# Designs tried in a protein design run: designed miniproteins, single chains, continued (3). Part 61

Each design is a single chain, and the fold is of that chain. pLDDT is the mean over its residues in the fold that is shown.

## One batch from the design tools (miniprotein)

Design m10107
Fold by ESMFold2-Fast:
Structure m10107 (fold): chain A 100 residues (1-100)
Amino acid sequence: GAAQTAQAIELLKKAIEALKKAIELIKKGKLEEARKHIRQAIAALNQALAVAPEAAKPYIEKALELAEEALRLLKAGEVEEAIKKLEEAVELLEKALAIL
């Protein structure tokens, strides 16, 4: 319903903001702070999946997978690949917002 859609929009905006902040922090070498922001985005995305319309769910699910992969890549020192995964996640979430 409309209330669930509004909640999903707010959660997706929070996730996008957190992922964009994480990308900036990674580029500055602030990996611990970046991981914190990625975890915040993952939490928001899990909440968004519970309330999002069906049409948006595939985009959110794929973005969640990419954010989790980025955390693993950062722990492995694969910084450039982690940034690429986070940028893909942001694009998918912006597409999810566009159809809400």
Scores: mean pLDDT 92

Design m10108
Fold by ESMFold2-Fast:
Structure m10108 (fold): chain A 63 residues (1-63)
Amino acid sequence: SPQQIAQQAQQRLKQLVSDLNEGRITREEFQKQLQKMIEELKPLQHHPHVRQTIQQLEAALQN
């Protein structure tokens, strides 16, 4: 479901933020992974949960 897809993306974002903060991945790899997730979610952006998740991913790219 779109809600389940959004939840999985949110969980992955949390893991990527943890990995970045702990030095397990580079800023470049972090940005690359977030961009890939945004592109994968774009076709489903008309679902509110997915749209909110895309906004969270875009905010993380700017931080």
Scores: mean pLDDT 86

Design m10109
Fold by ESMFold2-Fast:
Structure m10109 (fold): chain A 95 residues (1-95)
Amino acid sequence: ELKKKRLEVLEKLDELGQKFGEAIQAKDAEKAKKVVEEIEKVLTEYAKEIGDEELLKEVKEAVEAIKKAIDAGDFEKAAEIFLKFGQKVASKLLS
């Protein structure tokens, strides 16, 4: 059932989002990147399963932008990109 899969994805994203916030607050670049890679995997698998090519592109672009911000030491920018991307994904999953 698609609704069950959406709920499972949302639950995983909520858990990973909390871990990302903790890594950003600690300014732990390695932990933040690891969490972002886990989010990329979850969303990439979901997007492929539902055939959403636009979501696949959005995931790749957001992950790349977040990693670049982390590499630059700009944790505030990384958090902003993450929040905006998360809101967009949640909107799609709830529609």
Scores: mean pLDDT 84

Design m10110
Fold by ESMFold2-Fast:
Structure m10110 (fold): chain A 91 residues (1-91)
Amino acid sequence: KYKELAERMRAAVAALRPVADRLYNANEAERAELLKELGLEANSDEEAVEALTRRALEAAGLDPELVLAAYRGEELPAEVLEEYEKIAAAG
């Protein structure tokens, strides 16, 4: 179970990296085209990055809401954090 999850996480990170690089190097027109290709709407660079991150995490079978909440420093339920820690500790 954990090995499959780790592979999915690595795949998600690998998929996010080139997409994030494209977004950061894109001009306004290129960014709009990228979002259109992915079927996403965003009114700002922050929204665009978040939308792309959500899409990549969903494709990897991860819950983007939980991952993004942790990234934003939002308080996650202790049970969710404990589950991730147990998975990490188990290897």
Scores: mean pLDDT 59

Design m10111
Fold by ESMFold2-Fast:
Structure m10111 (fold): chain A 85 residues (1-85)
Amino acid sequence: MKKELEEAAKLAGIPLEKLEKAEKILNSPKEEREKIWEIFKKLAEETLRRLVELERRGELTDEELAEAVKELVEALLKADEEYKK
């Protein structure tokens, strides 16, 4: 899951170190976690836009785009569920 999100972020030009820091902060105090969750959601939206742009340029296949989108959605849903638990 996270590896696939990292791969998608790499394709979209998002630094992997930034994603690693965000994941580390998710283990921080409760008040910080809610704000970081909003940042994660925003990053996921940006990643989706860049993936669609790459597909339009022919640098990403329709199947690869579909898989990346599914994995990203699954990652977001799992993160949301973990916060609610």
Scores: mean pLDDT 64

Design m10112
Fold by ESMFold2-Fast:
Structure m10112 (fold): chain A 77 residues (1-77)
Amino acid sequence: SPEEKRRLALQAGVTVGVARIALHILRKNQDKLSPEEQAELRRRILGLVDEALALARQAGDPEMVADAEAVRADIER
């Protein structure tokens, strides 16, 4: 239903927001972390982005899919 799709899109948005905050904190503290610790945290953040992508696709929300893909691309820069 349209209501269920809206709820899924909102859940995806929250998950993307959490991933963005986590990436910001990681970047702010990257000089205090080993390369191995940085890689592990990046993998965990990527997991959040992949979850958000799945939710956004299920919701049929192309804008939310684009937002999640942008965060995924930003992690690899």
Scores: mean pLDDT 86

Design m10113
Fold by ESMFold2-Fast:
Structure m10113 (fold): chain A 63 residues (1-63)
Amino acid sequence: AEMEQLAAQRREELAKILADYQKKVAEAAKIKDPAAQAQALAQIRKEASDKLLEMHRKIEEEV
């Protein structure tokens, strides 16, 4: 099987998920309170980063 083809397909799906995620971030960015905004953005960003890292690790492990 061609791993590159499967990776490309998954990247396309992730791009769509990230678009939705960015919409949530834009909504949080409208919060006028800097502390609340920073906390919301940090949490959303951390969750997205953790998910991407987890997927990368699984792909690397599976090769």
Scores: mean pLDDT 73

Design m10114
Fold by ESMFold2-Fast:
Formats: C-alpha cells, sequence, structure tokens
Structure m10114 (fold): chain A 85 residues (1-85)
C-alpha cells in the first residue's frame, strides 16, 4: 500500500505519526527524507508532504487504508490521505 499524505503539518509531527502507526500494529522499518530505497519487507509506504519538507515512512503491518488514515488524522486532523494504485 502506497499513500500520499498532505495537510497542515510540519516535520515536528512526524514522530507522533510514527507512534500512531505503531499503535495500530505497524512495524516501522525506515523513517527519513523522501526517496528511501525499496524494502522488500515493507508493505506500507507513506510519503508525507509537510510544510517544511517531504518525508517517507516504510512499514509492515496487516492494516487497512481506513485504519492508517484514522491514525494519521488523529495527529493531523486536516490530513488528506490518498492511495496510489
Amino acid sequence: MELEVTGDFTSAQVPAIVMALRAIGVEILQVGPLGLPEDPNANLRLRLHATDGDYEILGRGNVTFAQVEAAIRSVVPSAVVTEIE
């Protein structure tokens, strides 16, 4: 599952997004600037378009789009989450 995340948030909120994803059962494999290498163990990729920069999270978990969107929106209520097909 590949997701684009936009909204009114900054890099300071990325750790809280990571914690929210962990709370729903996502194992976080990598967190960093946009352009992280592919990880064959990842089944979740989030591209975070913060106002102060672009970030990426690679994770693994048995989670739905709705669960991930709800987790992100618990930190960033204005977040627009889009799945890339």
Scores: mean pLDDT 85

Design m10115
Fold by ESMFold2-Fast:
Structure m10115 (fold): chain A 80 residues (1-80)
Amino acid sequence: MREELRLLAAILARRHGAEAAVAFVTEAAIALGVPEAEAREIAREGAALSEEELRAGLARLAGEEEAERAMALLRERGAA
């Protein structure tokens, strides 16, 4: 859950900007039962991830091939 939220923040920050990503992911994490301070920290860390860090995180969760597919989709949508 924590890693997934961190990666979600990274994706949303690329699409909508870091401030909006932190706000949305913080609220989502709180709704999932994460304490507010921890939720904000996860969202902030995620929004600050580099492209290389996002790719590595996606590879850890879904494997290298799925990570490359996800990165290609993000680039197509202007989010990488």
Scores: mean pLDDT 81

Design m10116
Fold by ESMFold2-Fast:
Structure m10116 (fold): chain A 70 residues (1-70)
Amino acid sequence: KAEKMEEVGKLLSKADEKMRELLAQGKYEDAIELAKLTAQIMNAVSAGDWDEVERLMRELEEKIKEVEKE
């Protein structure tokens, strides 16, 4: 649904911003992990697997919080 795509887009935008911050700080491994999760979310969206999208979105949100605590 359009609402789900908007939520995905918002989270991916937040992840992109965080990846840029991590790259600027030299935290390449964390940036790569976020990039992998965003790619997996896009693949799940393309497959129409919304259960997997929701699972990966939660994982991405947790990873962003983990990086913010460092």
Scores: mean pLDDT 81

Design m10117
Fold by ESMFold2-Fast:
Structure m10117 (fold): chain A 81 residues (1-81)
Amino acid sequence: SLEEKLEELEKMIEEKAPSAVILEKLFELYSLMAPKLSEEERKELGELLQRVVDASKEGEEATLKEARRFVEHAKKILEKL
């Protein structure tokens, strides 16, 4: 389920998994969520995903911070579905 994939991603962030692993899971989760979202929600979540991609160029701490923002926003969206 989407909830299970989101929990798996959250655990990876807490365990400080490598940025590449976090990005792979984020792209998978976004692809699964996007068809179920409004156009506005897809854009907002996509912008958060892009922030994680950009942060991965800065370092692992920046990647984890932006990945947490994505997870928090995705949770709020899923609670409304």
Scores: mean pLDDT 84

Design m10118
Fold by ESMFold2-Fast:
Structure m10118 (fold): chain A 59 residues (1-59)
Amino acid sequence: SMSEEEKKKKAMDILNDLLLAGQKWEDALKKMKGLSPYAQEVVDAMKAAGRAAAAELAA
């Protein structure tokens, strides 16, 4: 079993990795601007999924 301090550090490491992945993701979304209607639908779905995940983590 992990100590509470180790659990906290692991959670912070995961959150930092997600933050870095999110930044790369935002850069990719900017590059997709003006592409086909399908690309816009994908972008919208991914933003919705990201908001849902953020809401779940905040709960």
Scores: mean pLDDT 67

Design m10119
Fold by ESMFold2-Fast:
Structure m10119 (fold): chain A 100 residues (1-100)
Amino acid sequence: SELDELLREIKELGDKFDEALKNKDAETAKKVLLEIVRLQRKLLELYPDDQALLLAVASEAQHFIRKIEEAKKEGIIDEETAKELIEELRRLLQYARELL
C-alpha cells in the first residue's frame, strides 16, 4: 500500500541520516533530513485523521531536533544548518499538533 511504502521509505532515510551523522557528512545529513520532513508532511496530508501516525510524527520530529542539537554541539553540523533543520522540524511538529 502507499502507506506501507511511505513508512518504509521514511525508515530507510532515517538509517541514512544516522549513517551520515556517523560519517560527519553534514551535507548528506541535511539533504536526507529535509527529504524525511517532506515525506512526513505528505504522510500527514494523506492520513490527517490517523491519531497514531500524528503522535508518531510529532515524537519523531522532537527526536530529530535533539539529534541535530547534539550534532551541532559535536561540530558535525554548523549553526546555520542546525537552525534551518530545527525550524523545518518545528514546523512539522506544529502541523502534527494542529491535526491532533
Scores: mean pLDDT 90

Design m10120
Fold by ESMFold2-Fast:
Structure m10120 (fold): chain A 68 residues (1-68)
Amino acid sequence: MSEEEKERLIAHWLGLLRHEAREMLAAGHSREEVLAVLRAAIDTLFAGDPELRARALAAAEEVLEEVA
């Protein structure tokens, strides 16, 4: 997978994760609860690529920093 493909894949999932994070926060979940759910989703989605998984996890933490 090219670097551009990795960036686009992460950006796509970031959009979905940002939407879910906003909805969970609006429903009264804590930042820690939301982050745990996002981490579990990313672990499942990127199980075959530890590097891509690490990048996606960092991106999910940035999403929570932006929305919380």
Scores: mean pLDDT 77

Design m10121
Fold by ESMFold2-Fast:
Structure m10121 (fold): chain A 93 residues (1-93)
Amino acid sequence: MTSEDYKRKKLEELLEKGVITEEEKEEMLAMPDEEFLARMLRKEFEARKEEIYKELGFSEEEAKALEEAMKALIDDRKSAEEAQKIYDELLKK
């Protein structure tokens, strides 16, 4: 297989899985081999993550709710940390 044939086939697989868009496919096809490989592996990891949720019997709604809950928890933690930093700064004055 040529490097170009490999890229084309891999991008086609990712597109069929709905992991990338047609625009992303064209962008990735124009990338250097090293950058393409890194992006491809990342996209494949995301696809595997979705398959894992599906295998565990999670619905798309349940998986989305879990991800939203995780994001909210992270944001709440960051807000608390920022508040603490402001408080500490005020005490030094």
Scores: mean pLDDT 66

Design m10122
Fold by ESMFold2-Fast:
Structure m10122 (fold): chain A 51 residues (1-51)
Amino acid sequence: KLEELIQKLVELKKSGKYTKAELYDIIERIAKENNLTPEEVNKLIKAVDEV
């Protein structure tokens, strides 16, 4: 599941339709909906920062 979320975020960033701030808002929403740990949230943030 986490790997699928990472892939989705990478695709959203590559689409160019979302700002970095908007991607961070998406990460916050995903984290709340899925009760992600701080480590998992950091992996999502890293994914949008490294693309």
Scores: mean pLDDT 78

Design m10123
Fold by ESMFold2-Fast:
Structure m10123 (fold): chain A 70 residues (1-70)
Amino acid sequence: STSSQIAAHLATFRKGFPFLSEEEHRLLAAAHVLQPEKMTPALLLHNAGVPLLDALGMAGIDINKAKELA
């Protein structure tokens, strides 16, 4: 199920990005379920200093849909 996929990715992002908030972890997990192919460019932008929401948007992730799913 979509909820099971989000839960699995949520655990991964909590471990990989412990400095982010739980809201940001949920958003990343939802974005990964919706558009996994865009996650690498989004995370590269964020690691380069772009704020998370801006990085997701610049990579072409549908932030509104990710927020609905999160």
Scores: mean pLDDT 84

Design m10124
Fold by ESMFold2-Fast:
Structure m10124 (fold): chain A 77 residues (1-77)
Amino acid sequence: SGEETLARVKAWEDEQFRKWYERAKAAKTPEEVEKIVYEAALDGGNLARRIVEWIEKEDPEKAPAARKGYEKGLADR
């Protein structure tokens, strides 16, 4: 029962990450990336950190803007 509950929570968290990451991936400018990651950081630091780490791996050109949004969002929450 515990494992089933944890699996559902993980699936929900993975879906939230996917939605935020897709928004960040679709962003055309550094300013859009910064804003999206900033909003994610206001929602949750762990979620935003996961997004930044994936951007650094998959789209490193967006990484500086993602880091900036992350740091600013953590400071403002």
Scores: mean pLDDT 81

Design m10125
Fold by ESMFold2-Fast:
Structure m10125 (fold): chain A 92 residues (1-92)
Amino acid sequence: SDERALAAIRAILDEVARAQATFEKARDKLSEEEQKEALELIGELNRALAAGDVERARELAEELTRFLEEKTGIKASEEEIEEAKKEIEEFL
């Protein structure tokens, strides 16, 4: 594992977990075009994390969550976010 990427994920764990939980919950409500846009944001987020760009990664995770909430009206619960955090931590 890339230590720089892992450190970046740890630094924004709450934001990444919220984005992941929201995407998993909302993906089936997205149109084909909206799913493509979400995947492009996920790709940018992964590149920022790999680069260790914590601030850019935070912005992208927040942008992804906002995009999903605005397009679907679906929000992840605190419980779903905590489950996502646990899953991510298993890979850190």
Scores: mean pLDDT 87

Design m10126
Fold by ESMFold2-Fast:
Order: structure tokens, then C-alpha cells, then sequence
Structure m10126 (fold): chain A 93 residues (1-93)
């Protein structure tokens, strides 16, 4: 239903907000090296992508499947871009 699609979009937005908050905490952790921070961020993204892929497997609604697939792609693309920009800032890494 339209209401179920709206609720799914809200849940996905809340997951992204939580991810953003966890990333900020990792970057503010002065006990971690820059490399350790990137590894922890990659682990957070991998965990979220895995959870979304498992949800996709359990979803029978075609519209909801498309929304989840698009969100997975956006998250994967965002991670690739973030790593690429980080490597450029560090130069040669």
C-alpha cells in the first residue's frame, strides 16, 4: 500500500540518520588512527548493506523492492565516493 511505502521510506531515512551519527562518533574518537576510523566506517556500511539485502530477500512487494535496491545503490555509491575523496586528501593512499 501507499502507507507501507511511506513507512519504508521513513525507516530507511532513520537508518541513514543513525549511520551518519555513528560515523561522526568514529571520526571524533581520538583513540583511533585515520586508518582504523575508515575500517570501522566500512564495517558500518557493510553491516547496513547486508541488513538491507536480507530485507530485500524477504520483501514480496515490487515497489518496496525497488526502493530498497535504490537505497542500497545510493549507500554503496556514497561509500565509494567517500573512500575516493579520503584517498585524494591523504594523497597516494
Amino acid sequence: SEEEVKELKKELAELLQKLTEEIVEIFNDESLSKEEKIDKIKELFDKLIKELKERLKKTSNEEEKKIIEERIKQIEDSLKEAIQKYNEVLKEK
Scores: mean pLDDT 78

Design m10127
Fold by ESMFold2-Fast:
Structure m10127 (fold): chain A 82 residues (1-82)
Amino acid sequence: SEEEKEEREKKIEEEIEEAMFTMISTVTHVPKSLIRELNERVPGKETVRIIRKLVTEHDLSKLSNEEIEKLLRELEAELKAE
């Protein structure tokens, strides 16, 4: 039953992460898919920091999803250089 416990813990962690991506997307209007992709490349705290900086510095209503993705990659590179 240790394997069953580990599978349950993993499933709960995945559900919490998915709920967090949904919340961030709803609040910031960044596409959920781009948030998920960013989170795979950076630690979770940095995901929120990068997205916060993006929405503070840019009006997302004027940007395409491709432009948002490009800006997220540029902000990721800036934070990794620190």
Scores: mean pLDDT 82

Design m10128
Fold by ESMFold2-Fast:
Structure m10128 (fold): chain A 91 residues (1-91)
Amino acid sequence: MKVERQIGLILRAIGLLLDGSFTPEKALEIVKELAELYPEDEAVRKALEVLEKNPTLEGAIEAARIILEGSDDVLVRETARQLLAAAEAAL
């Protein structure tokens, strides 16, 4: 179910912060799943493109910011907020 999968993505992003296991590859996985669940969300699509072109901590931070500023979906924004926190903690 869409909401269940979305909550799962938020928990995955929180997990990356808590266990210190953040990598650009794991961030890319989360953003790809967001794009799959929200294919009409232009902010998620732009964030995926940015992260695919720059698969680094800086790219993940930029991708999360694009989603947080551009998406109107509260669960998508919460996923981006947690991902931003995890990426900045790893920087």
Scores: mean pLDDT 82

Design m10129
Fold by ESMFold2-Fast:
Structure m10129 (fold): chain A 65 residues (1-65)
Amino acid sequence: MEKIHITVHELDKPSPVAEAVAQAARRVGAEAGHEVEITHVLGGTPQDIADSAEDVVALRERLAA
């Protein structure tokens, strides 16, 4: 089973459209036999996004050891 991780980044407010997109992704993934993990992030300047990316890279480096 293939795993797909999707991050939904909402810049202003929680959106029913963003949730609908996440649900559609889960449905399509399930039909294809894939596991879909969705992470929701609310708000963010370009700096906040960069900081989050650095944290993800650091975590992946730890897991690779």
Scores: mean pLDDT 66

Design m10130
Fold by ESMFold2-Fast:
Structure m10130 (fold): chain A 62 residues (1-62)
Amino acid sequence: GAALNKLSKEKREATLKAVEELIDKVGLHGITDEDVRRLAEELGVSPRAVSAAAREVAREFA
């Protein structure tokens, strides 16, 4: 969604990469709301941006 599009290219790429690494570690169904919140804090982005990145990564695998 729109939240990811509000990021700079560098932040968008970093967010997508971090989400891909998290998915590789725990799987899409293993990601909790707490994981999303913590990752957003670490990356300096909104939790909505992390959730949007997870949806985008899921679409790439479909």
Scores: mean pLDDT 75

Design m10131
Fold by ESMFold2-Fast:
Structure m10131 (fold): chain A 102 residues (1-102)
Amino acid sequence: METKIVEGEFEGENGKYRYRARIVVEGDKATVTVAGYGESKNGPPTPEEARRIVDEAIEKAKIEGLKKVVSTEDGLFYYKDKDGKERFERVPGARAVYEVEK
């Protein structure tokens, strides 16, 4: 089992987030799980933005051989909205399982 942690930032349509991605390579599969936190004006990242964050995390981790997405699930994002209220939202696609080409 190989585990990498990658942290980064992204700016989406709903605001700016800081994220932490945990990448676990086990056998012929790799699981990328992204969680985020930060200030947002309109809400959590969209599913498309979550997919982009996953791709950026893989690139930063410099993991090769992730050839196919097997499944996707929700990730968890904490944010403070424009009214100062704390939100906790599930974002589709922020967790992805890949087939590893060995």
Scores: mean pLDDT 77

Design m10132
Fold by ESMFold2-Fast:
Structure m10132 (fold): chain A 96 residues (1-96)
Amino acid sequence: SEALEEFLKLTEELLKLLRDRTITEEEANELLRKMKEAIAKLPEEVKPTAERVLDELERAAKKYLAGELSEFELEEEIGIIELLVAVLKVLAKKVL
């Protein structure tokens, strides 16, 4: 529960920086590192979904910082991540 709450908080912080177009490489790397540490403490049943959220956020942040995403593509990536977070929350209710 506490590890999941921490993971979801870090996920929302990173998503907010992406939505606001204020994300820096340093902020992205630090939040992603903390998210990875939180995943290590999660139940095995939710780890694959949490790892998918982490992977999609890392991909979106790195591509955005490299100037490889249009505004539309960034909004699509954010939408996909938000759907994965919703799935994670549903799975967590069954095992936590």
Scores: mean pLDDT 87

Design m10133
Fold by ESMFold2-Fast:
Structure m10133 (fold): chain A 100 residues (1-100)
Amino acid sequence: SELAERMREIVKRFEAGELTVEDVEEEERLLEELGPIPEIEREILEAMRLALELEKEEAVKKLKEKGLSDAALVTVERLYEGIEAAKKLGEELRKKKAEE
């Protein structure tokens, strides 16, 4: 149940646009406890990490340099735009609530 609860918290943060690199690293650890992580899932985790740490263009460049699949590349391009937009909105809303 603890593994399932931790995964749900990560998904909730993703949906809220509050996903962090630490959340991606925790997701990787939780997946490894269930068994060997499939290559496509490892590619998606790396793509998400790059999208959170880098600007979109730099993230896309790094993904291509690593030879990740076109599907992972397309996914990160879409996820990056969504994550960045949601993250900025979430941070702005949090700041407005913390300081009147």
Scores: mean pLDDT 69

Design m10134
Fold by ESMFold2-Fast:
Structure m10134 (fold): chain A 78 residues (1-78)
Amino acid sequence: SSRSQQISDQIRRQMDQQQMSPSDRSQAMAVYSQAVHRYTVNHDSPDNIQSYVNDRLRRNQMSDTVRQVVMDGLQTFS
């Protein structure tokens, strides 16, 4: 949808502003895309999506920058 596209574009702009590496960008987009899928397709609650994202970021030991970008994006779902 146009809304999902606008949010995705916002995340990409934030990644550009923070000069994130291609690896960090790939990780952030992968986690974010799965969160969007859970929200739009599975109709999961925001709390369940936050728990999923936090678990995945912890297990994969993703950088603070990746965590911040993904969490900022998820605020658009609340």
Scores: mean pLDDT 74

Design m10135
Fold by ESMFold2-Fast:
Structure m10135 (fold): chain A 57 residues (1-57)
Amino acid sequence: SAKVLNLLQEAEEAIDAGDLDQAEKILLTLVTTHYEEAQPHQAQIVKLGKKLKQKAE
């Protein structure tokens, strides 16, 4: 879905910009509000979540 792909891109951009709070909020919506549509993108969501955690370290 275009919405999920746009949210994944926004999350990655937020992580790269150091806006970790924004990235966390976007990733949370992907696993809650957009859960069904995000299922095909689960691997990318996990990858971004790990990247977020590493940058917050």
Scores: mean pLDDT 82

Design m10136
Fold by ESMFold2-Fast:
Structure m10136 (fold): chain A 109 residues (1-109)
Amino acid sequence: QEALQEALKEAVEAIKANSPEKNIALKKAAEAIVSYLKEVDPEFLEKSKSVEALKDFGVQSKLQALADAITLVAGDEAPELLRGLGVELEKLGLKATALFLKQKATELE
């Protein structure tokens, strides 16, 4: 939990600074999300690998809670953080989570 919060804050600061390390920070934050979900909700992590999971109300509720938590940490940087995390999570195979976060980024722009 603390490790995830620190990784998200590092990504936010890299976005604000337009840092050349921004993509590295986003990748670390995405990896921290995967590690966190593996410990607290491994069933949700497995379901989140399939786009079909977006039709499940329980999955949608958990994705919304995750997006809300990320938005709270990111503040004004929320659209770019959500979009960047969506790209990195897609590379890690979390297709449902990636699509949901990218959609939320677009809604906030």
Scores: mean pLDDT 85

Design m10137
Fold by ESMFold2-Fast:
Structure m10137 (fold): chain A 91 residues (1-91)
Amino acid sequence: LSDEQLLEMLEALGRMSESITDKAVEKYLAKGDYEKAAEVYAEGAKIFRTLADKTRELLPGNPRAEALAEELEEKAREYEKKAEELKKKAE
């Protein structure tokens, strides 16, 4: 397996995690369950942070892997912010 193929796999895992998180959030928002939707975003953020860590572990010193890890961390921060906003709505 080449580093290129491993990067593509990691990118695909990131997209899958995003799709699952977004669909789960939509499901709970449709029910008015802001608390559960916030939990889903928080778990999604943890998954992105774990994937970023694993990307750096598997491809140390690779500039493209570092760029992907930074993008995943930014996505995690966005999800963390959305989780906090939804928690405020749930009260």
Scores: mean pLDDT 89

Design m10138
Fold by ESMFold2-Fast:
Structure m10138 (fold): chain A 66 residues (1-66)
Amino acid sequence: EKLSKEDQKRLLEALKNNVSPEELAELALEIGLSAETLLKMADGLERQGKLAQARALREEAERLAA
């Protein structure tokens, strides 16, 4: 899927500012990211060592898919 440039910038800034896992998950939900996109982002974050943020996105993806 595609996000608006504004929404993408908000996500990137949140990641750069090391926002809490909860804040990241809430932002992703507000933007309306699909469960598939959340899982892909979580995989990328896990590879970067951001395990807590990755876990929060995976949890939100599971909730949306249910």
Scores: mean pLDDT 76

Design m10139
Fold by ESMFold2-Fast:
Structure m10139 (fold): chain A 56 residues (1-56)
Amino acid sequence: LRDEVFEKSYELIKKAKTLVEGLKKAQEYADKSPLSPSVQASIVTAAALRVIGDEL
């Protein structure tokens, strides 16, 4: 479940035109999961960091 939310958040952030829009879409997806808000925030943050790491 956490891995699924991470991968989906990563896709949403990577496909968005801006980081802010991507974070909003990833958070909306995470809110649909049964994960706690702190776990959701951690996963979305980790996904955003991975997207930034892909940009060289």
Scores: mean pLDDT 75

Design m10140
Fold by ESMFold2-Fast:
Structure m10140 (fold): chain A 75 residues (1-75)
Amino acid sequence: SPRVENFEILHESVLETLRRLKAPEELIKEVEAKGEATLEQLRATTDKAEQDALLREWGRYMDAVLKEVYKRQEE
């Protein structure tokens, strides 16, 4: 599924960004685990509306994570 493949690319790109920003290992592991869980759910469904809901939930979670990481960099 294009949504699954696109999410795999997005998730890896996010993990690379967190590693580049030297985010705490605990946070990187949390994001990795959350991403894997989301990916498994995306693979388990063929309903595009459900996939879109999963991607919106992921987007909200990642927005919060990135804001926290950037705030830490500014301090």
Scores: mean pLDDT 82

Design m10141
Fold by ESMFold2-Fast:
Structure m10141 (fold): chain A 93 residues (1-93)
Amino acid sequence: MFNSIEEAREYLRSSQLPKYDPSKPLTEYPEEIQKALEAAMIVGVVDAFGPFFENEKEAWEAAQKFVEMAIDKPLTEVEKNLSKLLAEAAKLT
């Protein structure tokens, strides 16, 4: 678990990611790859959607929810759920 966006970025800088399979849930990958994929998803959400949030905390919270949804589900399904989650978050903020 990462406590800040900078921890996630640092983990990614030190990690070598293989090509991920979006049909596989994260739990089917080795632990070091799971952690690297979690970091990639967190950084990806913050970097892609950061400009659309009023502050970095909102982007970080959205990234955390995305990772929680990804743990037991294929990434393709999680992408659809993320779109719904971000729409709801934008409506509440």
Scores: mean pLDDT 62

